# Designed miniproteins, single chains, continued (2), part 80

Each design is a single chain, and the fold is of that chain. pLDDT is the mean over its residues in the fold that is shown.

## One batch from the design tools (miniprotein)

Design m6948
Fold by ESMFold2-Fast:
Structure m6948 (fold): chain A 87 residues (1-87)
Amino acid sequence: MEEELYKKGRELGRAEFRRRVETEPIDLSDVPVGAGGEGLRTAIDRLRDELIQRAKKELPEPLAKGFIEGVQEEADELRARYDAAAA
């Protein structure tokens, strides 16, 4: 059952991070486009940290662990894609 909660959390974490990135263009738009990408990287890091801290406070340990891993995976993937595209 802990394994299933972990897997459920990971799925939820990945989905929530992706949804927030898609539905909060304002957080990414508040930073100047072409300013070395620093603002976009900062926004990704802020969202990751926010969701991780929320999971630690609100979710039970097995689910929270999965959620945190899912959020980290999506954040790292997005950063890697952005860094590759930025040359």
Scores: mean pLDDT 71

Design m6949
Fold by ESMFold2-Fast:
Structure m6949 (fold): chain A 74 residues (1-74)
Amino acid sequence: SNIAQAEALLAEGKKALAKSNYEEAKAHFEKALSLLPPDHPLAVEAYRLLGAAYLGLGDFEKAKEYEEKAKELE
């Protein structure tokens, strides 16, 4: 299912994030988000993880935008 595929992508993105491979992490999280309904709990997690990836990339404005989006959906 799309949900199971999104979970797998979030897991792979988290592995990339742990290795400081921020561009790879971002790509996995963006793909996971594209497979999820906007109001799904995993979409909230994907937004937080995108914030973390952008923070690692030094894009503080994008990091803040994704963090705020995650808060709105909680």
Scores: mean pLDDT 87

Design m6950
Fold by ESMFold2-Fast:
Structure m6950 (fold): chain A 62 residues (1-62)
Amino acid sequence: GAADGERVLRAAEEALRNGDAAAARAAKHQAMYILETEKDPEARERARRALEIAEEAIRQHG
C-alpha cells in the first residue's frame, strides 16, 4: 500500500544522505518489488522515486 511506498522512499533518501550503498541496494530491491506487485498509483509513484534515489546512492557511494 501507500505506506510501503513511503517506507521505501524514506529508506532510499536516508541511504543517499548517509552514503550507505548496502542500504541503498536494499531500498532498490524493495522499490522494484513494489513496482511489480502494487496496483496503488501512490505506492507506485513513491517506489519509482525511491528507485531513482537508491540508484543515485549506489552510483555515488557503491
Scores: mean pLDDT 85

Design m6951
Fold by ESMFold2-Fast:
Structure m6951 (fold): chain A 71 residues (1-71)
Amino acid sequence: GDAEKYNKEGEELFKEGKLLEAKKKYEEAIKLDPNYAKAWYNLGLVLEKMGLTDEAKEYFEKAKELDPDLK
């Protein structure tokens, strides 16, 4: 669906080091599907790489709440 498409676009941008653009794509994925655990996790990774470690931790906790098997 569209949420998965935005998550995938975010992953490509993240690989390219385009952190702000990746963040925006993951935020759109979450807006379309608030239960999309992988998008919450990926947004946490972006925030951590931006040095926002405390905020990243909250997003990782949300991802684990939605999918306990998510690594």
Scores: mean pLDDT 87

Design m6952
Fold by ESMFold2-Fast:
Structure m6952 (fold): chain A 77 residues (1-77)
Amino acid sequence: SLEEAVRLLEEAARVSSSPEAARLAREAGKHVRQGDLEAARRLLEEAIRAASKAGDREAVRLLYEAGGHVSEAMRAQ
């Protein structure tokens, strides 16, 4: 669900050790709330790269889970 995607993105932003990953996760969440799922997916991919570069495995896991919910919603549209 998109509600679950937003929740996971907000959680990733809160737990992330990378300020860049946190910023990108919050921005992705805003785009999910606006229904711009293509922009949200791109920002989510950038957030995953930033979190991975920082070695933040917890944030990476949460971001991948959020991505699954976004991808499912995109297929439903």
Scores: mean pLDDT 85

Design m6953
Fold by ESMFold2-Fast:
Structure m6953 (fold): chain A 77 residues (1-77)
Amino acid sequence: VSQQSGQQQITQLQDSLDNIQNNGPTPVTVQISDSMSDQVQSLLGHARGNLQYASTTGSQTSLDNGQQQIDQAQQLL
């Protein structure tokens, strides 16, 4: 998966989280608890760090770690 694709997934997950928290009782399929919201934010933060490191160093391991963290955040949502 490309770095750009990963960044887009992070942005979409962040937007989903922000929409749930800021727009009140929106018709969403999943209602996120504060604890789950914190876990998603933590995973997205780590994913961004890994994607940035991969962009700078060309590390496939960091790219893979970032994608795994994106996948975990998506599973929580």
Scores: mean pLDDT 68

Design m6954
Fold by ESMFold2-Fast:
Structure m6954 (fold): chain A 89 residues (1-89)
Amino acid sequence: AMTDEELVRALVEAQNRIDEAVAAGDYDKAKEIALEFLEWLVENSPDPEIQEIARKALEEAKKATSLDELREIFGRFLVEVTRVLEKKR
């Protein structure tokens, strides 16, 4: 089962890859990375609250048409996941 430490590492890696794509102005790559990461979380997170947060973010990300929309969606997602992880401590 995935640990909280593994989740945090995966979040940092995904955020870095999205930031690189955004810096390059590559909307398609940023969206692909975001969708792949959110799908992975829905499948692999042992926390049902995090799975639901990821599922909602995935639905919004699928409908996003700009880098700004992807940034807002992923930013909200990170805030919500952080709140869940903080409640466990």
Scores: mean pLDDT 81

Design m6955
Fold by ESMFold2-Fast:
Structure m6955 (fold): chain A 68 residues (1-68)
Amino acid sequence: SARAELEAALEFLRSDPRLEVRRVGDDEIVARTSRDVTSQIGLVLRLIGDFPELEVSLEGDTITVRIK
């Protein structure tokens, strides 16, 4: 379910100590990173592949993951 994928995405993102991860409301997670753009894009593609029921976006240093 999308909810189970969101909880799994939260745990996955929290496992990387280079990410500042917070939950925003019930349906959204925000992760801030100091990584380069190529590494950020790689992380976004991995999230899209692993969590198909979630919407993933990247703006600057911020990755947003939410239920579609």
Scores: mean pLDDT 81

Design m6956
Fold by ESMFold2-Fast:
Structure m6956 (fold): chain A 95 residues (1-95)
Amino acid sequence: MPSNLEIAAAIAIISFAVLKNAAERTYPPDVAAEVKRVLDETIDRINAAEKAGDKQAMIDAIKEGAERLSKLLPDPEDAETFKKIAENIIKTLEA
């Protein structure tokens, strides 16, 4: 069985890739570019934490990414959806 850390990383990467694609299709190019930058930086930190076996670093990366995105996303429903995705990934890590 994969570890909770590996499962959480996979869920985060897939979820963030979907959100990057959605941002490119729905937001103005400048907003989409900034959202993609934050998501790419968050994915890089998640991958680094997974390779290090550092659960706390992964939780911190997800929380920081979610906070940064909540300030950038123009649609409040998109911000709330991303927050719930982040919370579910953190619960997987804490299980």
Scores: mean pLDDT 80

Design m6957
Fold by ESMFold2-Fast:
Structure m6957 (fold): chain A 62 residues (1-62)
Amino acid sequence: MEEIKKKVEEEFEKAVAELALKTGRLDAALARQAYEQVYAKASEEEQKALEEIVKEHPIRDS
């Protein structure tokens, strides 16, 4: 499957999970950091897809 949105969603979830495991926390700031890490290495198309995902899956403390 060539779903760019799915690919960046998986990368984002992976980054959040890794940071959460390292810190033992899942705060909005941590999720934001994970988002920025994935966004920085993503292509332009992937960045657009990631922005759409965040609209549907907002980064917040809970």
Scores: mean pLDDT 70

Design m6958
Fold by ESMFold2-Fast:
Structure m6958 (fold): chain A 65 residues (1-65)
Amino acid sequence: SKEVKELLEKAKEYRKKAKELYEKADKLEKEGVASPEEIAKLRFEAEILEGLALILEGVANLLSK
């Protein structure tokens, strides 16, 4: 259905944003230019976005049977 496609598209957007945040955190950690707290915050934000993507994918699966 169109609803399922919209949920999966939004989940994809969240996963893309999470990947970008993880990559940013990894670069900052490697370069030693940010505090451990700043790096942890970026990773935590990425984890939240992945969690939201999982919820949307789960809802899409329920609607698809």
Scores: mean pLDDT 88

Design m6959
Fold by ESMFold2-Fast:
Structure m6959 (fold): chain A 80 residues (1-80)
Amino acid sequence: SVIEKAKELIENAKSVRELMQGLRKLAEEHPEYDYLFAEIARVLSKYSGLEGMTPEQLEKAKKEINELLERFEKEKPVRP
């Protein structure tokens, strides 16, 4: 599933660049999950500073995104 692919990507990404590239590709291939990818982008923005994302911030972002994916998978697509 798209959620499983996103989880795998988050677990395996070694840098913010890898994470962003993988998420972009997944979003392009699965436009039906646009809302989910918008929420992921919002999380990434929270942890990005003027100098970019530190390793510690990347770990925090990955944890929050993983929690978002777990919630999305178990509950339903989140709508504002």
Scores: mean pLDDT 73

Design m6960
Fold by ESMFold2-Fast:
Structure m6960 (fold): chain A 59 residues (1-59)
Amino acid sequence: SDEALANAMGKLAEKGRELKKENPETKITVEQLGENVLKVTTTIGDKTVEEVIDAEDFA
């Protein structure tokens, strides 16, 4: 659902802003792998974490 994707993106943006307050170098990129499948890459300094999430979990 487009609403589930919008909700997931909104929550990711909010979490990203909080992370950036603690670590200003924090970067979060979101890549759509499928209709409801998002790949989230979070980089904090030299550390990079990749996570695959289902946007429907955020509906």
Scores: mean pLDDT 76

Design m6961
Fold by ESMFold2-Fast:
Structure m6961 (fold): chain A 67 residues (1-67)
Amino acid sequence: SVRDQLLRVLGEVADEIDDNPSLSVEEMEARFRARLATLPPLSPEDRALADGGLASLKVYARSLRAA
């Protein structure tokens, strides 16, 4: 399903945050959006999940960079 593909994309970007200390928040957002562009069109519910997931990833990335 598109939901399963979206959850995979969120997980892959989270792994990149952990594995790539030099990766900026802006570059991570760009990579997330590039991966989303490969998916079929998102439903409104999946779009909300994607937006919330990106917000959480940005908070997580900033927390790792601020330490």
Scores: mean pLDDT 82

Design m6962
Fold by ESMFold2-Fast:
Structure m6962 (fold): chain A 58 residues (1-58)
Amino acid sequence: EKEKKLEEIREYMKEKGFSEEEIEAAIKWIKENVKNLTDEVVETIKENLEELVELSKL
């Protein structure tokens, strides 16, 4: 379920110390740009959070 995977990413980002603004921007970017949020894609996102957050701020 897409929403469950988005919540998992949100919780992971909170544990890593990202701000609420950064988390919100990243989740928005994922919703707009990632059509199929699989477990593999979730792991890839978690491994590349810094790049994703930078991209979401553009």
Scores: mean pLDDT 80

Design m6963
Fold by ESMFold2-Fast:
Structure m6963 (fold): chain A 74 residues (1-74)
Amino acid sequence: DELAKEAEELAKEAVEALKAGNLKEAAELALKAAEKLKEWLLENKDKFSPEDLEAGLAYLERLIEHYKKLLEEL
C-alpha cells in the first residue's frame, strides 16, 4: 500500500519538523500527508461504507484547506 506508506512517512517527518521548531515545514509535510491519505481513501473506497467514506473525505478536505490557509499566513 504505497500511498498509505507515503502518508505515514510524511506524517513522521512532520512530527520531526515540529519537534525541531520548524512550524512551516511541519505544516507543509502535514498537508502532503493529508493529500496522500485522501488519495489512498479514494483508491480504497470499496472497503468503506458510504457514510464512513463521506465522513473521512470531508475530514481530510477540511484538514487540507486548514493547512493551505495556515501556510498562506506563515
Scores: mean pLDDT 85

Design m6964
Fold by ESMFold2-Fast:
Structure m6964 (fold): chain A 66 residues (1-66)
Amino acid sequence: SLFDAIDVDGDGVISAAELKAFLRLLGENPTDAQVNAIIAQFDADGDGVLDRAEFEALLKALGLDA
């Protein structure tokens, strides 16, 4: 899956660094502050990571899911 391809550490969550790398592969050039702001939108508690369900919600918001 796309989540498993981006979760290079295999820890079951997407870190800010992994999300930044993913966005750069999409042709974006986000700052660390922008990446953290995106994570904060999908992680209400601000844990700084996205689990699979939160990442799928992000993909849907970006129009990358089915």
Scores: mean pLDDT 74

Design m6965
Fold by ESMFold2-Fast:
Structure m6965 (fold): chain A 78 residues (1-78)
Amino acid sequence: MPSEEELKEAVPKAKERALALIDQAEKEGGIEKAIEVAERAIKEFRELKKLAKDPEVQKLLEEAIKEIEKRKKELEEK
């Protein structure tokens, strides 16, 4: 596993990357593909949250999950 310091820096960047991949999937593969990408990202962040020991890292992961879940819900409403 990456160190807690690495996760603290990497989580916000991973969130931005995940959102960009979701947007790309929507444009190239449609809504269903974008939802699949979002679900995979949510699962990966939830698994990381279970392993994270630093409360700040856990908070960043929770915020990332919440933002991706919001994006997924917006896709499902289309």
Scores: mean pLDDT 80

Design m6966
Fold by ESMFold2-Fast:
Structure m6966 (fold): chain A 95 residues (1-95)
Amino acid sequence: MEEKIEKLVELTKKLIDLINEKMSDPREATRYIFALSIETAAAIYAAEKGDVEELERHLANIRELLDTIAKKYPEYADEIRKLGEEIERVLRELA
């Protein structure tokens, strides 16, 4: 259980680092980092409670955020998608 949370922290950090390094607009980058951090924390909380409805809602929000970023930065779309899929997998395993 704790190992899965550590994995989620590492994956989220990789995604944040990618956004921070590759996005040309620092205000846009900060907004996406903040939104991803909130949604990921909320998803972890929902998963730990076994609240499937809340988990699915936060996963949908994360997916929408990542899709928006991938559309703006298509050269990093595959890396963003891979990280998002891994985050979703670990969150589902935590629930």
Scores: mean pLDDT 82

Design m6967
Fold by ESMFold2-Fast:
Structure m6967 (fold): chain A 116 residues (1-116)
Amino acid sequence: EEARKVVEEYVLLNLALEHGADLTPEQLREALKKIVEQGEKAARLGYPSARAVGEAARDILERLDDPEFQAKLAEYRRLLSTPEGRAELERRIQELVDKLGPTADEQAEVLRKLAE
């Protein structure tokens, strides 16, 4: 489903930028577990964007041990090791924001709050 995939990429790229070039599957797993737990709590309080972000984080968690997904994380770490690569990831996030439309700001705010 297109919208779900966009939210997944948005969550993943934001976490990659936050953790930088040293992003490991272990660090990502810890961040995602926290987002899932807090997202479920916020969704029960009536925040629809929290449900979408939490579901995306759960889907990413389920795929973290996949070789394809690990290769993707290695590529993100490689890109983050240079200014040019970081700019490319930031550009990809902007493309995803454009696709998410009016919900992008809500999802970014929820992600920041859940990552606390």
Scores: mean pLDDT 72

Design m6968
Fold by ESMFold2-Fast:
Structure m6968 (fold): chain A 60 residues (1-60)
Amino acid sequence: KLEKLLEKLEKLKKEAEKRGYKIEIKITEDLKVEIEVSNPDRPTAQKILEGIKEMIEEEL
């Protein structure tokens, strides 16, 4: 599951970058995910963040 999650997150990150948003994703040793999104107050950034959270919940 972790490997598939990483593949999906990488794809999502590339799609967000095409839209002008930079996403930094870290997975810690405890399998917790830390996410940083450029311009978090913009509606598009909020949608990206929400999509990442749902993706993590689906794979874990």
Scores: mean pLDDT 67

Design m6969
Fold by ESMFold2-Fast:
Structure m6969 (fold): chain A 83 residues (1-83)
Amino acid sequence: DRERARALAEKGLEEPEKLRRELEEAAREARELAERSEGEEREVLERAAELAERAAEAIRRGDREEAREYLAELLLLQGEAAR
């Protein structure tokens, strides 16, 4: 649910500096896993890394709304992968 993802993103943004560091680490890990993956799995990991990087950059700029949107997309992508 996109609304739930947005709510979770909002909660994370209560500690923006901590969230930014977590997103930067998650992006690094996703890119490392993508190098060891193939096909659809690689594409999902590359997309996750991109979304995490975009969210972290938005946090650096103080753009909470943009950060929330990228983080919500990342959470939705992670939810689909867990299915």
Scores: mean pLDDT 82

Design m6970
Fold by ESMFold2-Fast:
Structure m6970 (fold): chain A 106 residues (1-106)
Amino acid sequence: SEAEKYLNKGIEYLRQGKYDEAIKYFEKAIEIDPKNGRAYLTLGAAYVAKGEYDKAIEYFKKAIELDPSLKPEALYVLSTAYLKKGDVDKANELAEEAQKIEEELK
């Protein structure tokens, strides 16, 4: 889909450390498909890379809301965002929840 093409291009920029370009393409993916949970997940990851942890956390939560199948992956990146904010206890709780869900999907 066109949304998937923009999403993939955003991921390419994210890998290159071009976070503002990545965000622009993720936003284009969301404009075409507002329920694309993966676009919100990758948008959150770009904001983590920019040090905007609170914004990243909101996007990761939105990704889980829109696509529950992303919950294990989103919980790991949420854990990383809380860890970078210094909330070690919450980071550990989220990582443990993600691991438990992955074990249940086997």
Scores: mean pLDDT 85

Design m6971
Fold by ESMFold2-Fast:
Structure m6971 (fold): chain A 100 residues (1-100)
Amino acid sequence: MRTPEELIAEAEKRIAENPDDVEAWLLLGEAYLMRREFDKAIEYYEKAIKLDPNNVDAWIGLGYAYLLKGEKEKAKQYFEKAISLDPNNEFAKLLLKRVE
């Protein structure tokens, strides 16, 4: 039962101590998705991807943010990237079916 505000506070503290903390950037992306601030969520997931381009959760989060914005084509590309990195990721496969 973590609120978006709790996720933001934890992530900002972790990033202040280590700006390369990929998980902390993912927490910001998740918090801003929960707040329906999709452009901010996209920005934070893109930072996670810059630090770790193989992070499957970052690609899923980016795709999901674009899906929620109604940008189906971009969402599809990012879910396909996530599946290419982890072919057994059932959540990414379910999200891809929504955009097909």
Scores: mean pLDDT 88

Design m6972
Fold by ESMFold2-Fast:
Order: C-alpha cells, then sequence, then structure tokens
Structure m6972 (fold): chain A 85 residues (1-85)
C-alpha cells in the first residue's frame, strides 16, 4: 500500500472503531477509543509526511478528542500533543 492509501485506511478504521465502540461495555469502549485514537494519530503523521498539514492537524485533533475520553488518557494525550506541537 502507498502511504496515502495507508493513511486513508487508518482514517477509515478509526472512524469505524469510534462509531462501533459507543454501545459496548466500558472495557470494550476504552479499548476501541484507544485504538481509534492511535489510528487517527498514525493517519495524521502520514498526512503530514505527504505535505497535507491541514488534514494532518484535523486528524491529530480528532485523535486527541478520542484519547481525552480514556480513563487514563495522560500517555496517549502526551503522544498526540507532541505531534501537534
Amino acid sequence: LSPSERAALYTAAAIHLAGAEFSLTLADRQRGLAEAAGNLRAAGVLYRELGDEERARALLERARELASQLADPEAALAEIDAELA
């Protein structure tokens, strides 16, 4: 897969995970949110490498929103905030 195709797949996977996890158990919700945030962060980094800074920023900000819903968000937020800085 090309980097742009990979970024699109990460974005799609993150959107599906975030949507699907909203009605599950607390443990499954936390896992789904963590996976979605991770996939959006990965997509954001890839779009930045491709020169699409605006899309990269939007994806990283969305990843931050999902990570903030975690019971222990500190490590995930630190990783995303480092990419946004």
Scores: mean pLDDT 77

Design m6973
Fold by ESMFold2-Fast:
Structure m6973 (fold): chain A 82 residues (1-82)
Amino acid sequence: SKKEKLLKAIGLIIRAIGLIFEARLKIKQGDAEGAIRAAEEAIEAAEEAKKLAEEAGDEKLAKVAEKLIEEARELLEEAKKL
């Protein structure tokens, strides 16, 4: 159970990282709609990853997910200004 939660959290972190890079690319291209979608999906993935990491007792992984949430939220606000 604990190992399963950690593996799922890691997978969601990888997904969030990919979506953050996609959001940055979309912002650079002036694609507000695409950037907003990617940022919102990154927030969702990172929030679930944080919850799973906390439930598994992995504080370090939870902190990684927290930073990704912060970055994705910042990108969402940038995208909304396009």
Scores: mean pLDDT 91

Design m6974
Fold by ESMFold2-Fast:
Structure m6974 (fold): chain A 70 residues (1-70)
Amino acid sequence: AAALRARAAALIAAAESEEEKGRVLAALANGLGLAGDFEEAMELARKAMELLGASEEEIEKVLEELRKAA
């Protein structure tokens, strides 16, 4: 988990757009979810989707799917 956050921080620092930051946060959320850190994964997934321009309805659907996959 900490290693995923460190990698994400480096990629975010290299990112020059909100779109790139959103993609990095989405990847981090997915990685944390797979590692069992669902609490943090869901928060990061929400933030990533907001940066990528997703609607509130889309965000809720993805978060519900992640919750059920646990």
Scores: mean pLDDT 74

Design m6975
Fold by ESMFold2-Fast:
Order: C-alpha cells, then sequence, then structure tokens
Structure m6975 (fold): chain A 75 residues (1-75)
C-alpha cells in the first residue's frame, strides 16, 4: 500500500467514525456518550500521527471504527 493509499484509507475511516458518532449520540446513554467522545479524541490523535506512522494510524482508526460499530449495536 502506498503512502497516498494509506492517507486516503485514514480519511475514509475518520469520516466513517464521525458518521457513527453522529448516529450513536442521538440515542446514547451518558456512559455511551463519554465512550464515543473519548474514541473521537483518539481518532483525532491517530490521524495526527499519519505523517510519522501511517500504518499505525490506519490500524488504530480501524479499531476505533470497530468499537463505534459495537456501541451502535447496543443502542
Amino acid sequence: MTEQELRERALELLVRAGKLYDEIKKKATPEQKEKIDRLMEEAGQAFSRLDTDPEGAVARLEEIVKELEKIKKEI
């Protein structure tokens, strides 16, 4: 995978995380909202590492999207 492909993948994952966040927060409990707020902070931090560790940034964003999808199934 090229650096450009990793950057595009990271952006797609960040957009997906934001969409999941918006869907979850409409029905989330206070505890679920705290969890997703932390996950979005972590997503921003992962994206900020894209220039130094693009593969690690993508891997972390994939984990965050997976966690958001789990929370969405609970609401």
Scores: mean pLDDT 84

Design m6976
Fold by ESMFold2-Fast:
Structure m6976 (fold): chain A 68 residues (1-68)
Amino acid sequence: MKTGTDADGTENPVLEKGGREAFAEIAVQLGKEAGKEDLGRSYAEKILASDDPGEQARILQELKAELA
């Protein structure tokens, strides 16, 4: 079975258990900080719709670039 151990060098236990929710919350927070909460929420929805931790991180980075 896949356990998401750090032996892979790219995955962390937190990404396995709550990384998706954490990234979504960060996205909302970043949008709110920039005065664009709706944009942050939109990206959070995309993160929650993805089951790939790498894609979730990329979506968060795209939001950061959009808000810059």
Scores: mean pLDDT 70

Design m6977
Fold by ESMFold2-Fast:
Parts: structure tokens; C-alpha cells; sequence
Structure m6977 (fold): chain A 82 residues (1-82)
């Protein structure tokens, strides 16, 4: 599944040297994982994935993407409470 492929990609990226490019790729992978969990109605998992994406983008210095992912995490968290 795409989720399993993304989880594997994330695991492999975590083993690579600390670079902004690595963190941007990690952020994109977590964003996609969050989208897939939201599509499945797994809002708690989606919120965690988007929060991880935000952290990765911050490490990459991409504050715009970090804020966007943080907003998605907040929305998913609210959706999980309903």
C-alpha cells in the first residue's frame, strides 16, 4: 500500500545524514501519510503525521510548509474529537 511504502521511505530517510534536503523529503512523506490517514477517516493518525511533517519542515528551514502542516494537524485533531 502507499502507506506502507511511505512508512518504509520515512524509516530509510531517518538513517540518512542530517541535511535540509532530507528534512524536506521527510516532511513531504509525512504530509502525504497524513492525507492518506484523513482519507481513511483516521484523524488521530493523520494529526500525528502532519505534526511530524511540521517538525521536519522546521528542521529544513521551510517555515511556510511547517505552518501549513501544523494547521492540517490542528484540523485533523479537531476532526478526531468529533
Amino acid sequence: SEIEELEKKIEELEKVAETPEKYKELGRAYDRLGELYREQGKYEEAAKAFAKASEAYKKAGDMESARRSENLAVRAHIEAAE
Scores: mean pLDDT 86

Design m6978
Fold by ESMFold2-Fast:
Structure m6978 (fold): chain A 50 residues (1-50)
Amino acid sequence: MEEKRRALREALRAQAPTGAVSDEELAQRFGVTPEEVRRIRRELVAAGEL
């Protein structure tokens, strides 16, 4: 799970300028729930990385 979270954080940071991929699509690609994608996005925003 930690490797998936790390990869997802990198994907969110890399895609921030475009916003082209939905939380649902990212969840499918990384094998996590859409709720986990939203949680990680919130963590990145709170950390000033998004």
Scores: mean pLDDT 73

Design m6979
Fold by ESMFold2-Fast:
Structure m6979 (fold): chain A 58 residues (1-58)
Amino acid sequence: SMEKVKLEMLRLLLEIVINSIRWVLENAPNLSEEQRKRMEETIKLLEEEIKELDKRIA
């Protein structure tokens, strides 16, 4: 269904965002401790969102 396709596309977008944040964490030399913590917390929240989407897609 179109709804399922939209959820799968959202899941892919979330994975792209997570990978982009991980790239910044690995390659940005001037990130503050607070910025690093917020980015790591954001990855955690996005991973939880993917888990919830997987339940809806299944």
Scores: mean pLDDT 87

Design m6980
Fold by ESMFold2-Fast:
Structure m6980 (fold): chain A 61 residues (1-61)
Amino acid sequence: MSSEEIVRAVAEALVADPNLTLDQAAQIAVEKGASPSTARGIALAVRRFGPEAVLKALDDA
């Protein structure tokens, strides 16, 4: 699975439920095929930049 698809899945989940913990967001990335370290990085980045902003950036790419 591409890194873009994993990032999109995490961002979409956080838009749907903004109360998701960092660990829950990272677990979504792991389920999509990310390693635990990569999943943690993706979850942190999406939360830091904002999931709606991340989705917009992916759609503009």
Scores: mean pLDDT 80

Design m6981
Fold by ESMFold2-Fast:
Structure m6981 (fold): chain A 55 residues (1-55)
Amino acid sequence: SELKKLGEEMDNLAREGREYLELGKKYGKEYFEKADEKFRELGRKVLEADRLLSS
């Protein structure tokens, strides 16, 4: 289903964001910026899922 695919994408984005946060603790700013990008994309997928449920 559409929601299943979005759930898989959201899980991958959350995992990647957490991985970049761990890298940021060791290597600094550029990895925190990558984490922010992943979490922003996750937020967009959450809104897409909400639209599918609310439309």
Scores: mean pLDDT 86

Design m6982
Fold by ESMFold2-Fast:
Structure m6982 (fold): chain A 71 residues (1-71)
Amino acid sequence: AVEAYLRALEIDPNFAKAHFNLGRVLEKLGRLDEAALAYERAFELGSGEIKELAKSELEKIGVRDLKAAVL
């Protein structure tokens, strides 16, 4: 059971990378809500480097929205 899950995660890095790339495109288009959703999916599905990159981008978007609300 656990090993089957770990093998699914080995296939998922390609999906995680796709979601991360989608997030970057959406962010560049100014669609921050959709970009955040894509980065969250990359974070949930990803491992290692992609997970860290998705977390970093998601945190930057969250800080940006919070700063806009304060200003």
Scores: mean pLDDT 68

Design m6983
Fold by ESMFold2-Fast:
Structure m6983 (fold): chain A 87 residues (1-87)
Amino acid sequence: SSIEKELLELLEELEELIEKKAPAEEIYRVTMRILDTLLEAAKVESREVVEKLLERTLELLQKISPLLSDEQKREVEAKLREIYQTI
Protein backbone atom coordinates (compact mmCIF):
# COMPACT_ATOMS: atom_id res chain seq x y z
CA SER A 1 0.00 0.00 0.00
CA SER A 2 1.00 3.68 -0.39
CA ILE A 3 0.94 4.26 3.40
CA GLU A 4 3.10 1.16 4.05
CA LYS A 5 5.62 2.37 1.43
CA GLU A 6 5.66 5.87 2.96
CA LEU A 7 6.27 4.39 6.45
CA LEU A 8 9.14 2.21 5.18
CA GLU A 9 10.72 5.26 3.52
CA LEU A 10 10.32 7.33 6.73
CA LEU A 11 11.85 4.52 8.83
CA GLU A 12 14.84 4.38 6.45
CA GLU A 13 15.16 8.19 6.70
CA LEU A 14 15.18 7.99 10.52
CA GLU A 15 17.84 5.21 10.47
CA GLU A 16 20.01 7.41 8.20
CA LEU A 17 19.59 10.44 10.50
CA ILE A 18 20.63 8.33 13.53
CA GLU A 19 23.71 7.00 11.68
CA LYS A 20 24.71 10.56 10.61
CA LYS A 21 24.15 11.85 14.18
CA ALA A 22 21.72 14.47 12.88
CA PRO A 23 20.42 17.21 15.22
CA ALA A 24 17.96 15.93 17.86
CA GLU A 25 15.25 18.28 16.51
CA GLU A 26 15.41 16.67 13.03
CA ILE A 27 15.32 13.18 14.55
CA TYR A 28 12.30 14.20 16.66
CA ARG A 29 10.42 15.69 13.66
CA VAL A 30 10.87 12.54 11.53
CA THR A 31 9.91 10.38 14.55
CA MET A 32 6.65 12.30 15.03
CA ARG A 33 5.92 12.06 11.29
CA ILE A 34 6.42 8.25 11.51
CA LEU A 35 4.04 8.04 14.50
CA ASP A 36 1.39 10.25 12.80
CA THR A 37 1.61 8.14 9.61
CA LEU A 38 1.49 4.91 11.65
CA LEU A 39 -1.70 6.15 13.38
CA GLU A 40 -3.28 6.73 9.94
CA ALA A 41 -2.05 3.29 8.79
CA ALA A 42 -3.72 1.70 11.86
CA LYS A 43 -7.10 2.96 10.56
CA VAL A 44 -6.81 1.46 7.03
CA GLU A 45 -4.10 -1.26 6.94
CA SER A 46 -4.24 -4.83 8.25
CA ARG A 47 -3.28 -5.35 11.90
CA GLU A 48 -0.37 -7.63 10.81
CA VAL A 49 1.18 -4.85 8.66
CA VAL A 50 0.70 -2.21 11.38
CA GLU A 51 2.21 -4.44 14.13
CA LYS A 52 5.28 -5.17 11.95
CA LEU A 53 5.85 -1.44 11.29
CA LEU A 54 5.19 -0.60 14.96
CA GLU A 55 7.82 -3.17 16.07
CA ARG A 56 10.47 -1.57 13.82
CA THR A 57 9.41 1.90 15.04
CA LEU A 58 9.80 0.83 18.70
CA GLU A 59 13.34 -0.48 18.02
CA LEU A 60 14.34 2.93 16.60
CA LEU A 61 12.61 4.77 19.49
CA GLN A 62 14.87 2.89 21.94
CA LYS A 63 17.94 4.22 20.08
CA ILE A 64 16.73 7.86 20.05
CA SER A 65 15.17 7.98 23.55
CA PRO A 66 18.34 9.46 25.18
CA LEU A 67 18.25 12.33 22.63
CA LEU A 68 14.67 13.41 23.43
CA SER A 69 13.55 15.91 26.08
CA ASP A 70 11.04 14.81 28.75
CA GLU A 71 8.32 16.80 26.93
CA GLN A 72 9.14 15.13 23.58
CA LYS A 73 9.11 11.69 25.27
CA ARG A 74 5.61 12.41 26.67
CA GLU A 75 4.38 13.41 23.18
CA VAL A 76 5.82 10.17 21.71
CA GLU A 77 4.20 8.08 24.49
CA ALA A 78 0.82 9.83 23.93
CA LYS A 79 0.94 9.07 20.18
CA LEU A 80 1.91 5.44 20.84
CA ARG A 81 -1.12 5.10 23.15
CA GLU A 82 -3.39 6.43 20.36
CA ILE A 83 -1.89 3.89 17.92
CA TYR A 84 -2.38 0.96 20.36
CA GLN A 85 -5.99 2.07 21.00
CA THR A 86 -6.67 2.17 17.23
CA ILE A 87 -5.31 -1.35 16.55
Scores: mean pLDDT 88

Design m6984
Fold by ESMFold2-Fast:
Structure m6984 (fold): chain A 62 residues (1-62)
Amino acid sequence: SVEEEMREEIEAFLHLAEEAKELGALEEVAKGLIERLKALAEKYPEVKKLAEEGIEQLKALV
């Protein structure tokens, strides 16, 4: 489902953010991933809540 695809995307983004944190690039990478999730939430209203939850998880890492 689109919701399952969104959960997988969020998990992948969180993994990328953790890798970026080890490289000292967390702020820039997380910013880009957050903007991507915002765009997905605007395009697919059915996953908006999941995307917003993912954004909050990414913000918590910074």
Scores: mean pLDDT 83

